# Ledger of designs, part 51: designed miniproteins, single chains, continued (2)

Each design is a single chain, and the fold is of that chain. pLDDT is the mean over its residues in the fold that is shown.

## One batch from the design tools (miniprotein)

Design m5758
Fold by ESMFold2-Fast:
Structure m5758 (fold): chain A 89 residues (1-89)
Amino acid sequence: MLEEIAARARAAVAEYEANRAEIEAALRESLSPEAAERALALLDELYATLRRLAAAAEAGDEEAVAAELARLRALVAEMRAIADASQAA
């Protein structure tokens, strides 16, 4: 399980890093400057969390893996709350 978590997280990070400039250009073209900056900041934090998750899983550190998964879930919940607030406003 940990090996699979590490492999998936590393693959996701590598794909993001390879396409980072293209993703930035696409977001800046399709969104307002403020919305693009917000989206990029959230993506950077998401992928930073995935990098830490991969490293913890590769080290076999189950406690660190659990902590990073909790952080990932909290970040996703926060992003959903922001989306809901934006729709209500």
Scores: mean pLDDT 77

Design m5759
Fold by ESMFold2-Fast:
Structure m5759 (fold): chain A 89 residues (1-89)
Amino acid sequence: SEEEERRRRLARRVVEGYLQIQKDIMDEYKKNNLSTTELIKRYQAKLDELIAELRKELGLTDMSEEEARKLFVQLLREGNREGLVDELE
């Protein structure tokens, strides 16, 4: 269905954004010799930014931040059925 196809596209975009954040954070870690605490803080900030960008782009502005985070996690799991995210976590 159109709805299933839309959900698959959203899941793919979530996975791609997550993978890019992982790469960016690992590059910053190597370049700046970041502590574990600072690494986690920057990672969470980039995830929050990605969620906000996806909410805006998808017209999910009527959805709460909490609901959007739950949707993000669900889409990430759906898009990563191939194990890509599990290999990075």
Scores: mean pLDDT 70

Design m5760
Fold by ESMFold2-Fast:
Structure m5760 (fold): chain A 59 residues (1-59)
Amino acid sequence: SAARRARLAAAARAAGATPRQAEGVGELSDLMGVELAAQYAALELGERVGRAVLEEGRR
């Protein structure tokens, strides 16, 4: 989970999230899973960030 969390945070950053936002997405994925974390990211941070998190989580 730690390695996945780091990858999801990196994907969020690459898509335009701030470091704090990316950390929050990583934490949320540990609590709720990748799919729900990606949906929340899409609503809060935009569809681009949400899609990037979802795509990285499928690897």
Scores: mean pLDDT 82

Design m5761
Fold by ESMFold2-Fast:
Order: structure tokens, then sequence, then C-alpha cells
Structure m5761 (fold): chain A 82 residues (1-82)
């Protein structure tokens, strides 16, 4: 129970961070002109966040794996947006 709640909390938080950085990547691309790298990163970030949110309604084991993958993607997002 406690681990399930912690995993869901982390997944929700990670999805929100991915959505925020994806939006920032799109805004950066918009201001500087279309940048394929930023656009691709924005799309993959939103897709990852959506998959993570869907996993919250699914199997607990998948939630942890999705969260780990999302956190790794989040690091790449931070690197390109910052």
Amino acid sequence: AAQDEAAKEEAKKTAEEMEKLGKEAFEESKEKGPDRKLLLLGYTSFQGAQELRNALSGTGEEQQQMTNGAKQALEEMKKLVA
C-alpha cells in the first residue's frame, strides 16, 4: 500500500514535470524558429507523460518501470531546455 502510493505520487509528479518541460521546448522552438530537436523532444516528453498517466490506471509493476524511463527522459529535456 505505502509503496503503491509512493510510486503513483512519483509518476504523477514526473508526468507533470515532463509536460512542463515539453511545453518549454515547444516555446523555445517557437521563438528561435522551428528546431527539429526541440520539437521531437517536446513530442516525446508529452507522449511519455501520457503513457505514465495511463500506467497509473494499470499494473503496478509497469508504473515503476515507466516512472524510471520518464525520469531519464526528463534529464534529457532539462539539458536541452535549460
Scores: mean pLDDT 70

Design m5762
Fold by ESMFold2-Fast:
Structure m5762 (fold): chain A 63 residues (1-63)
Amino acid sequence: MNAKEIYEKGLELYERGELDEAEKLFEKVVLDYPDSEYKEEALKKLIEIGVKKLEEAVAKVTK
C-alpha cells in the first residue's frame, strides 16, 4: 500500500464514524510516509479526530 491508499481508507472509516480505526491509518501515513503529499492531509485529519473525541468526552461529562 502507498500513502494515498492508506489515507483513502482512513477517510472511509472517518465518514463511517470509526474514528479510532481512521486515526490509526492517518498515524500510519504520518509515521511511515513522512515525505508524502498525504502527510499534511493526514495530520489535519488527526487534529479533526482529536477535536471530535474531545467534544464527545466533554458532552458526556456535562450531561
Scores: mean pLDDT 79

Design m5763
Fold by ESMFold2-Fast:
Structure m5763 (fold): chain A 82 residues (1-82)
Amino acid sequence: SRDELLERAKEIVDNHKDEQLEKLLEFLKKSPYLTPELLKEAEEAVKNKEKLSPEVKGVILRDLLTADNEEELEKKLKELES
């Protein structure tokens, strides 16, 4: 279900490992909700292997929440997990 996919996305975003940071950054760069300020913050966090800010996580979750259907949400989630 959509709710199960969103819970999985939240778990990935909140508990991401260092190896997932590059994939999260690649996903973030495709987001229409990304600002230059948040991009710089995310790139710096990835470079330093630090936890992503709530603001950066919010951009990822907003992109997922605005998916047109469950198939698009699942496709985006696979990009995030890959």
Scores: mean pLDDT 76

Design m5764
Fold by ESMFold2-Fast:
Structure m5764 (fold): chain A 68 residues (1-68)
Amino acid sequence: DRLERAVARLLEDERGREVLSLVVDGYSQGEIARRLGISRGTVSSYFRRAGTSYRELREGLREASSRP
């Protein structure tokens, strides 16, 4: 599953875990960048390295929570 692989990749390091936590909490890419003191481009690069995008990850996490 692409979502499971992306989550596993983000959990491999401390910064990736912080980014994932903020996505789960519903923060936008700009808010994540501000909270972590990094650029929006840097936030986007974490998602690209994980094989995902902010939208794909956010939608996937929402769908996982909506399954019966």
Scores: mean pLDDT 78

Design m5765
Fold by ESMFold2-Fast:
Structure m5765 (fold): chain A 85 residues (1-85)
Amino acid sequence: MLQEKLDELEQRLREVGQRLAEAYNAGDKDAIREVKAELERLIEEFQRLYDEAKAAGNPELVERAQKLIERARRLIDVADRYLAK
């Protein structure tokens, strides 16, 4: 169940990353802001799964959740750069 949720959210993160690139290419700052908000929500969901993985004593899922949080944070940094021009 935890692994399946991480798989679903990782796929969503990839889709969100693609939407960020599309929004940038279109010059659509409102779409970039929407993508940033979605990335912030994904970090909250990944943080919850991280906590559940720690409670379950699964170090592989803990590491995976940490890496996904880091990826989402990097995409937020990219979105902020796009919004700054």
Scores: mean pLDDT 87

Design m5766
Fold by ESMFold2-Fast:
Structure m5766 (fold): chain A 60 residues (1-60)
Amino acid sequence: MASEEEAEEAGRAAEEAAREAGMSDKQVRLMGEGGRKIALGLGKEAGIALARREADDYAR
């Protein structure tokens, strides 16, 4: 489990990955929220990795 600070860091990394993939502003915010939620449950690295994979799949 990640701390609140680590979860926020994962959320911001998820938002950045989503923006780089060309997702809409709404999707960027949803990705950030998802990254934080996953980080709180599974750890910061898991939150970041899952978000980046989803962004990469979108950018195809």
Scores: mean pLDDT 79

Design m5767
Fold by ESMFold2-Fast:
Structure m5767 (fold): chain A 88 residues (1-88)
Amino acid sequence: SAELEELREAAEEALRRLAELLRAGRDYSAALEAFLEALSRLAQHLSETDGARAREEARELLDRLAELTAGNPEGAALVEELRRRLGL
């Protein structure tokens, strides 16, 4: 659906912003909150039909964050923290 596509795009945009700030060594707290909110909205819509798909989408987004912040210790630490927090 168009709404689901919009939610995916919002999560990807928030992810890119979070990665940008992590790479720059800047305060990423607001971007992290925005990413988690976007991820939560996407997961909520997906879990209404397929909880396994919601988990898979979350894993893929965190793998993408790890890729975008490759070689950055703070980025690596955040990805592992989010995987633990989300049960991924």
Scores: mean pLDDT 85

Design m5768
Fold by ESMFold2-Fast:
Structure m5768 (fold): chain A 87 residues (1-87)
Amino acid sequence: MLARLEREGEELVRESEPVAKEVYELSQNDPEVREKLEEMFEELRPAYEALRADAEAGALSREEVLQRAVELGRRYLERLKEIVEEY
């Protein structure tokens, strides 16, 4: 399972990179896109911080940490795609 989660994480990074670049380029010319990006980061930050805190406290196994990281990565990609699709 661990190797599969690592592979899913790598695939998410590969999928996210071009979408993130497109959103970034849109944000340079559109203040509404920039504001949506800022709102997205503000919304997702507590979830990433909570995951890190749980991992550091030893409350989660490595597999559980990777699973939650992949889930957060999927949410991040989904939000980026929503921004691109709207503009």
Scores: mean pLDDT 80

Design m5769
Fold by ESMFold2-Fast:
Structure m5769 (fold): chain A 88 residues (1-88)
Amino acid sequence: MTPNVERMEEAYKTKDLELFEELFEERVEAIRRALEEDRSPEVVENIRAALPQLRADVEALLAERGDERLAELALRMLDEIERIVEEV
């Protein structure tokens, strides 16, 4: 299955804010569901381990295209994911 990151990159390239918001909500909900279904240290650690790469991918996309709205949505998504992980 194509990673959700690839779909986010495509949405960012096309400046499809509606699709980006949909993918943001889908990602946050998937993480919440994973943490609710399995709060094992392994699942939490896997999510934490993925966060630096996800942030780097977002920063790389922002460097290519200076869209403030997409930047705000991407950073808000990362902050929300980090907050959820810290609450576990």
Scores: mean pLDDT 66

Design m5770
Fold by ESMFold2-Fast:
Structure m5770 (fold): chain A 58 residues (1-58)
Amino acid sequence: SSALEETRAQMDQLVAQAGTLSREELIARLREIAREGLDKGVPETDISRLLQETVARI
């Protein structure tokens, strides 16, 4: 899968864990996933959109 698809999948998995992690831990992991996506070459615009969508779901 592309780096964008991998980043989206990791964010979706994090949403599935929302009931088992604190909000602070969810946000910290979300930031780590976003940084990894940027490092893999995912455009900043795509990362920003995914972050907004994922934060609304947790």
Scores: mean pLDDT 85

Design m5771
Fold by ESMFold2-Fast:
Structure m5771 (fold): chain A 88 residues (1-88)
Amino acid sequence: SEMLAETKKQVEKWEATKDKEEVAKILRQQILNYKSLIEELKRRLPSMNAVQQEEAKKRIADLEEVIAYLEEKLKRIEAQIEEEKKLG
């Protein structure tokens, strides 16, 4: 999705300009923010008309793809931080 592609570019930019611990902190916050948005959309779904429900479902799907990418990236970064601590 377009949202996933843009998120990947943003994460690559953060990795290029920030240390791993700062990137991990940013990713944790983004994951929490997107999970909160999904819960808010799910809460509002029953009060929406059919068109709004379909748009909200598409947005939830896009957010879930982004969260999956961010969680996998965070897992890799946290593993690298742990490994680097063992070498120091």
Scores: mean pLDDT 87

Design m5772
Fold by ESMFold2-Fast:
Structure m5772 (fold): chain A 95 residues (1-95)
Amino acid sequence: NLAVSYNNLGVVYKERFKLTGNKADLEEAIKSYQRAIEIHQKAVDAGDRSKQPSLAASYDNLGNVYHDIGNLEEASKLWSEGGVLELKHALDVVL
């Protein structure tokens, strides 16, 4: 619930940033997605592998924010982390 709330908060701030260009909204979007990543990562590390898709989605969302502001290197790194988690989850579920 808390991680989902942070992810949703990130979406709201990101959309506000796209409309207004307000750097404070951008900062809050990044922080909100980072909090969602932290919570999902702790769950995965504790053995809840069902959270891997949610963790991947949060990485993808944060990567999209960095891409939108022109930081392609950070975006590529974040998208790669999400992709690795998606592949790992597919293997964990099928095996």
Scores: mean pLDDT 82

Design m5773
Fold by ESMFold2-Fast:
Structure m5773 (fold): chain A 90 residues (1-90)
Amino acid sequence: GKAVIDKIRVLIELGKDDEAKKLFEENLDNPDIKTLEHILKTSPDVVSFLVKAKKEGFSLDDAAAVAEVLGKLKKTKDLQHDLLFSMKDK
């Protein structure tokens, strides 16, 4: 889903990280998103990830958008796991 990835990228560019994360989580069954997530998880570094994604026919923009939202999701989940909304209630 290039259209879904492009929309996620635009949401990130607009600072709408929560909407970008929600759209990503609603599209985890998308084969393009699953492929990029797999490449990211199996790549030793970001350069290897981008090279592999390009070889699989993805644009660097598509690959970067998925990597960025996955990074934001991991940071958010790690913080939410530790904080359980306790600091957001202040």
Scores: mean pLDDT 69

Design m5774
Fold by ESMFold2-Fast:
Structure m5774 (fold): chain A 77 residues (1-77)
Amino acid sequence: MAEEIVNDILNDEISEEIGKMKVSEVIKILSEKFKVPESEIRRFTRIPSSALKKKVSELSEGEKELLKEFVKHQLRR
């Protein structure tokens, strides 16, 4: 699951399954995978608390790009 989410984000090709997930669920999975607090992910990506109930497919292009940059940053460590 976590690896599939990471690959979808990095390739700008969010699958239908990942796209239907809530943003909060994806943030939780990334938090557990990279061992960073969910609050740090939200701060890095600038995703507001109001967007946590949205589906990943409903994120703006800018929010998706920041999520991708977060994933790249974690993988470079």
Scores: mean pLDDT 79

Design m5775
Fold by ESMFold2-Fast:
Order: structure tokens, then sequence, then C-alpha cells
Structure m5775 (fold): chain A 95 residues (1-95)
């Protein structure tokens, strides 16, 4: 159930990104700064699924993740796993 919800949200954000890239990126930034730890973790999982569906979005999403400094260990771990995925799919991003 949770995985299906994440995939649906990822598809919706990819559609938003294709229509208005700056708006979609701004919304993801807001969600990554949300007061709720669960919302921040969920947003990282959505970004991860977006990159799996369309690796070309990784270049725009890496700068958002570079600003990701979180006091909660589980959020930091999710961010690290996402960065590892980006590097494995598009190694040129780390140049």
Amino acid sequence: AKDEEVKKLAQQFLEAYKKDKDFAIERLKELLQHDSEEVRIHTIEVIKEMIKLDPSVAEDLVPILDKLSDEVESVRKAGVELLKLIISIKPSVID
C-alpha cells in the first residue's frame, strides 16, 4: 500500500515537473523542510521513485539534496540512500 502511494505521488510530481519544472522543485524543497519527520522521509522516497522512473530529473534534484541537513537520523539515512541511488544511475552527477 505505502509503495503504491509513493509511486503514484512520484508519477504526479513527474507530470508537474514536465509542465512547470521550477514550481515542482519548489514544492519538493518545501516538503523536505516540513516540520513533520514522516513528511520529510516520505518526500525523499517520492524523489527516489521519480529518479527510478526518469533518471534525467536527477540533475535538478541533487542541488535540493545538497542542502539536506536533518537532525533526525532516519531522515539523514534516507537522504544518503537516495544519493547512492543517483550516483549508481547517473555517475556523472558527482563530477
Scores: mean pLDDT 74

Design m5776
Fold by ESMFold2-Fast:
Structure m5776 (fold): chain A 68 residues (1-68)
Amino acid sequence: KVEELIKKLNELSDKYRKTLAELDKQVAEASKDPEKKAQMEKNRADTRKKLFDEIRKAVEELLKAQKE
């Protein structure tokens, strides 16, 4: 039970790192157009927040399992 939740957290962490690296590359490539760059930066921030929320929920599930 707890082992499965830890494995899920590690998988989400790996996904988070890979996704952020890809988004950083996209922002760098959009540098020629200021408006396009701003839109890509906003998309990056929104995606970071969503991924962080997923990790936070997984941590909450782990904490609940440990209380039992």
Scores: mean pLDDT 77

Design m5777
Fold by ESMFold2-Fast:
Structure m5777 (fold): chain A 96 residues (1-96)
Amino acid sequence: SKVTNLEKLSKSAKRAGGHLAFCRAAKKVGNIRGCLLAIKELEKLTKLYPENAEIYIALGEAYDLSGEKDKARKAYEKALELDPNDELAKYNLKKL
């Protein structure tokens, strides 16, 4: 069955949120490797769902959590290209 674009966006956003949550949890216990694994999964999601701004926001947050500020900036900029009104992406980009 063909999933609708809205269902694809919703499912991929939830999946991205799960990887970001794992990165946040891993960083709290000093497990940088866990955050890097989450980043790899988020990078795969951008290839599968290149039009989903929410994945780029999650990827940007994961890069910022890992100290990769230049990569975080590019991810947020890509999210804003897809959704120019995303206040979270604007806010996070401004904090970099």
Scores: mean pLDDT 81

Design m5778
Fold by ESMFold2-Fast:
Structure m5778 (fold): chain A 74 residues (1-74)
Amino acid sequence: SELLIQATNLDVAARLHYAAAQIGDPRAVESLEAAIENLERAIELYKQAGAPDSYIKKLEEELERVRAELERLR
């Protein structure tokens, strides 16, 4: 499914942005904001594609962690 490919690409992009923030990117806030936006979109596309609830919950937990990190930096 093209929808699943798009969701996976957004999930990967989100993880890369989060990793950049973790290793001391001087744009950590922007990187975390990009990670949040990509994860939110990936979650919605995975839901549309019928991904298992267990997988969606794992991504939602990851999103919560990224949000907490962003709040710490603000």
Scores: mean pLDDT 81

Design m5779
Fold by ESMFold2-Fast:
Structure m5779 (fold): chain A 100 residues (1-100)
Amino acid sequence: SAEEERYLRRTRSELEAARQLLERELAKGVPREQALEAVAQWLLSSLRTTMTEAVAAGMPAVAREIAEAFIAGARELFADDPELAARVVAEMRAILEEVL
């Protein structure tokens, strides 16, 4: 549905915004670990909010697709930091289990 597509487009926009935020913070000279952690926390918060809204709207299948897209995006964004990637993915999976 158009509403399902709206949530998935929002998810893609949030992942794109996260990439831009990371690039911008690193360009400003923010320490890499601090910049990565800030982006990780923002993605975790965005996932929880977007999934909760999708479930409240009666779309648990879309909430699952949102979670999988965030997990895939986090793995890609944090590919050069495998310990952070593993932690963020584990926290995203915990949110998926909690919300669904």
Scores: mean pLDDT 89

Design m5780
Fold by ESMFold2-Fast:
Structure m5780 (fold): chain A 75 residues (1-75)
Amino acid sequence: SEEKVKEFKDEMDKEIARIEELTDREEQYEAMVEFANWAQKKIDEFSKTLSDEDVKEMREYFTEAVKRMRDIILA
């Protein structure tokens, strides 16, 4: 469902914004790990009910989101 993909991307964007506002680097790193675990679990659950194309789009967005956060935190 395109709507479910959009909703999940919006949820990821909100969490990323929250993590970027954290002032302590250790807290940012811990929050990033928690985000990654949450998102991976959500994608796994979606893989049971959504199309392969929708799940692939979610995985690609997640991968790019983690890469962006890692580059910000580890810069």
Scores: mean pLDDT 83

Design m5781
Fold by ESMFold2-Fast:
Structure m5781 (fold): chain A 103 residues (1-103)
Amino acid sequence: MEAYEEAKARLRALLAAGAPAREIIAAADAFIEEAKKLLEKLKKEGAPQEKIDEIEKEIAFAEGLRATLEEFLAAKENGFEEFLAKAPEEVREDFLLWLEQEA
């Protein structure tokens, strides 16, 4: 229970703060793990179906969010790699310098 609520609260806080995608993915993975553990426990204890359905919906949401963010990161990384592969050396150096200044 405590680990599930803590993981859920952390994921919510990171989403509300607009945290980096990697941090949100890590929090979603932690939440999914704890939610699945809770779901198994609730099923073994014969908990009401409404409670089981609620947790299953939360897991599905977190899995969908994680997949979407992973696709976003992959597209961003692939776009950067394609840019670096096609860019003249001078343009590539200027772009890397710009990225360091914006970080």
Scores: mean pLDDT 72

Design m5782
Fold by ESMFold2-Fast:
Structure m5782 (fold): chain A 68 residues (1-68)
Amino acid sequence: MSREERFEQMREALVAEVVGITKTEGREKAEEYMERMLRVLSKTLSPEEIEEIRREALEAMDRVVKEL
């Protein structure tokens, strides 16, 4: 698996999980999960990759909250 493919899979998985948590437990719990996972991922991903994942996860949470 390439570095780009691994980054994309991690981003998609984290965003999907955050969306699920937002729907079931609310945004606050989803943000707690996101920050915890990003802290773990920061050991293997660059700061730029971490910020890209955070941005997409926050955008996904905003969309879910507006639909609730």
Scores: mean pLDDT 80

Design m5783
Fold by ESMFold2-Fast:
Structure m5783 (fold): chain A 85 residues (1-85)
Amino acid sequence: SIEEKIEEALKLIESGNIQEGLELLKKILEEKGIKLPPVDFSNLEQTLNNLKLILEKILETFPGLSDKIKEKIEKIIKRIDELLS
């Protein structure tokens, strides 16, 4: 299911495999016809800003996600905001 694919991507991000997890989320959104900007993974600030954007787009595109998955996404976004402050 889409939720299982999103959960897999979130597990990769939580384990520090940010690029792989971000690429999986990007693929899910692109399969729904959402066009996303290219990401420069050599720049940490750009990677984190793009991860936040993609996570926000996941929440927008899939409003029917379980509360557990939504909470995980919101926690990651909050952590990104703390790292960029």
Scores: mean pLDDT 84

Design m5784
Fold by ESMFold2-Fast:
Formats: C-alpha cells, structure tokens, sequence
Structure m5784 (fold): chain A 124 residues (1-124)
C-alpha cells in the first residue's frame, strides 16, 4: 500500500498494477501510516508527524538544504527506512552523510520512468 497526498502522482502510479494507491490529505497522512508499506511526502509534511512506524518506507522529496534537519528528526521519531529524493547534487551530498538515509539523485518530473522504477523496487 502506497500513501501519498500528491494528486500529480496518481496517473503515473496507475501504470503499476501491483501497487494499491491511497491518496490522502496532508492532515490524514499520520492516521494511515500503520497500514502503509510506502509513504510519499515532502520534508515539510514529514516534520508534522509525531511518530513513525519502523516498518514503513518513507520516500521524502527534499527541495532545500534547510529540509535536511527535518530528515534527521524523522529518524529520531523512529523512521528506519528513509529514501531521500532530490534533483540537487549539493543536497544529495549532504543527505549521503546522514546514517540511515538512502539518498537518490533524481528529477521526478523530468525522469518519471526512473521514479516509477524506484517505487516498484521499494514495493517488492
């Protein structure tokens, strides 16, 4: 089960027949975490979570270097599977220094096929 508040991903995820997509509002993410295998969210949405189940894989879009402390706080809140996605090489370098984070340099908008392949790998 993949949970996301991002409507723009719905059409891309429809190409994956083995993925159960649940689109939720930002305020509904936390209450659905325990039933999710994968959650796609921004660093700002991640910062709103009070606790994170250790079995959930988080795919977090990181836009700014100021988002990096929010990733570190998520690990302190119990996140054990954090995939940090960025299109910025400098942010990628900083994310690679954080223990427990898998950084991925990818532009989701320009390389949607690579993003779909990432979701498929994490769902298997």
Amino acid sequence: VLITSKFALQNELKKLPDIELVEVSEDEVEKNLSSADIVFLTAAELAKLNKIPPNVTLIVEVYNISDIPLIEEAIKKGAKKVVALTSNPEIFKELSKIPGVTPILLNRIEEPEKFIDLIKELAS
Scores: mean pLDDT 72

Design m5785
Fold by ESMFold2-Fast:
Structure m5785 (fold): chain A 85 residues (1-85)
Amino acid sequence: SNEEFLEKNENEFRLKIIKYQKENPKAKVTLSKLAEIAGVSQETVRRFIERLSRESGLSREEILKTSLLDVEVEIGMRLIERGVG
């Protein structure tokens, strides 16, 4: 399905972003830089950041200053605090 294809593609570009941030821990990132690293459109990255913002409670600006791995940890911790396993 289209959803399975989108999920696979999201996992691929997500891992590219995590790898880049681990290798470049002091690098500041913009939407255009993330799109370049991930090999996707800026619109795709914008929608991804909006989803992370909703799930983490962090602003777009806070997400761009935080590593993607740390944002995902924050989302996981919030799910545990709500009792959602």
Scores: mean pLDDT 76

Design m5786
Fold by ESMFold2-Fast:
Order: sequence, then C-alpha cells, then structure tokens
Structure m5786 (fold): chain A 91 residues (1-91)
Amino acid sequence: AEEEIERAAREAVELLEKLAELAKEDPEMVKAAERTKEAVERAARERSVLTAVMALLQATVLARYSEDPEVKELAERAAEAIARMADLIEA
C-alpha cells in the first residue's frame, strides 16, 4: 500500500515536472504546476485524502485551461495519477 502511494505520487510529480519544462515560457503555468507538485508530495507524506483531492482539482484546472495539447495531456495524466494516489490513501 505505502509503496503504491509513493509510486503514484512519483508518477504525478514526474508528469508535472515535464509539464513545467514544456510550459517554461509561461511563468504562471510553471508556478501552478510547481504548486500542484508540492500538494502531491504533501498528500503522499501526510497521507491526506483532502490534500490529494485538492491536488487533483489543481491538475484538472491545468488540463482545462491549457491551450497547448501536450501540456493538456500531461496535466490529464497527472490528474489520473493523483486520483489513483487519493484512492490508495483512502483505502
């Protein structure tokens, strides 16, 4: 269970780091991705379902408001990983 939570968190963090790199020319998007990454790391560390759900919402917002298809895809995949992490914490 703990290894699975850490794996899901790591996947989400990696996707958000790739998103920040692709969106490098957009400081607002980079900051949003970094904030979401911090929420993911905190949710995994504290085993907080609430923090995980908030991180999921943040990733969903990034996907919804991104005009770049590659950034949108990374945000959607990050949201999926965060959702899995939240389910594992709640179990």
Scores: mean pLDDT 86

Design m5787
Fold by ESMFold2-Fast:
Structure m5787 (fold): chain A 79 residues (1-79)
Amino acid sequence: MNDEKSEELSKKGDELVEEGDRRYEEGDYEGASRLYAVALSYYKEAYELATDPEKKKELEEKIEEVRKRLAETIRKAKE
């Protein structure tokens, strides 16, 4: 079912964000940015597969938050 696949992809994204946050805390901004970028791709795919409006809203919020985090992390990696 599309919503079940969406949930699986969303969980993979969550795991990558957690690892990215760990790398960011360690000062590995390049590593963190790569992990956040992959997490963002999983959340976007999850969003396209989701049919439940509440799950879509949660994914939109996750996508927006990770986009902001990725942009900041890329900026730090280039400095």
Scores: mean pLDDT 86

Design m5788
Fold by ESMFold2-Fast:
Structure m5788 (fold): chain A 77 residues (1-77)
Amino acid sequence: SKKEEEAKKLEEEAKKLKDEAENIKNKVNFSNDPSVGEELIKKGLGSMGAKGLQEYIDKKIKEAEELKKKAEKIKEE
């Protein structure tokens, strides 16, 4: 049961990271919207260029995938 709880926590964390990264990615695709710029500033991302934002998004998606894989390994044990 404890391993199942640890796996669930990792899956929830992975989902949150992936959802946040996808949200930022969708906003970057609408970079001509002023409201998107304000929200990126609030998240501390407003100083990043388009390339920096894309690299940040890609990194967060990969971190989420790694957490998901770790959760699956815990479930198999």
Scores: mean pLDDT 72

Design m5789
Fold by ESMFold2-Fast:
Structure m5789 (fold): chain A 102 residues (1-102)
Amino acid sequence: MLKELDEKINELAAKDPERAAGYYAGYLALRAETGNKDKILSEEEIRETPGLKLETRSEKTPDGTKATAVAELPSGTRAVVTMLVKDGKVVSLGGLVLPPLE
């Protein structure tokens, strides 16, 4: 992961773990479509993407707050993110990009 992207995710996660997970899911989906792996997208750029759908949830666990997000583009490209945040810091982060369903 790019250091700047990691810093952005941790900044958002300290404020709102669901918001951080949603941001990363949207970023992964858009990066997969554009192929541009070096550009760090803002939350505003992700929010303003036509037809992008975000679904987020979080739960408190003994190990911290677990946040999950799914981003879907009009093409059917999806990204799924699971994030664990403890004491305002991301301690676990997983993301998968799924191709469009045929």
Scores: mean pLDDT 78

Design m5790
Fold by ESMFold2-Fast:
Structure m5790 (fold): chain A 84 residues (1-84)
Amino acid sequence: PAIYATVEVESAHGRIPAGSRVLIPIVDSEPGHPLSTADARAALAGQEQALLDKARAKGREQEAQQLLQDLKNGRDVAVDVAPP
């Protein structure tokens, strides 16, 4: 099953108002090996393209690009990202 990083928008970004929280899929956790938030951030550092591809499949690529930058810079952000 996939896990999500929470990413919070600092300023309005198109359809997403400031202070919103977006759940970005980061990696699939393996049975018996769930990722912690710290492990999720470490995985993000090496897997940005895979995360963007996954967000793109849900029609959220441009939003995910900005929000992943915020997460990469050490911020926690969350907005409901409904699947297509």
Scores: mean pLDDT 49

Design m5791
Fold by ESMFold2-Fast:
Structure m5791 (fold): chain A 65 residues (1-65)
Amino acid sequence: GPLAKFRVLEDIKAKTSKELTLKKGDIVEVLELVDDQTLLVKNVKTGEEGLIDGGELLEKSEFIT
């Protein structure tokens, strides 16, 4: 199962082709810690998987589970 779930509070724009673009209101599941700053996440609604900066996710989302 996922490590954690976050609700996105502010849009997050992908900076590379490996990263997800997320919209306010999206729910993401953290699947894996890739390195100290990078998470592999899944958008629950779309099923898309990709990388996200952990710091930006923490700044622009709320932990829910």
Scores: mean pLDDT 85

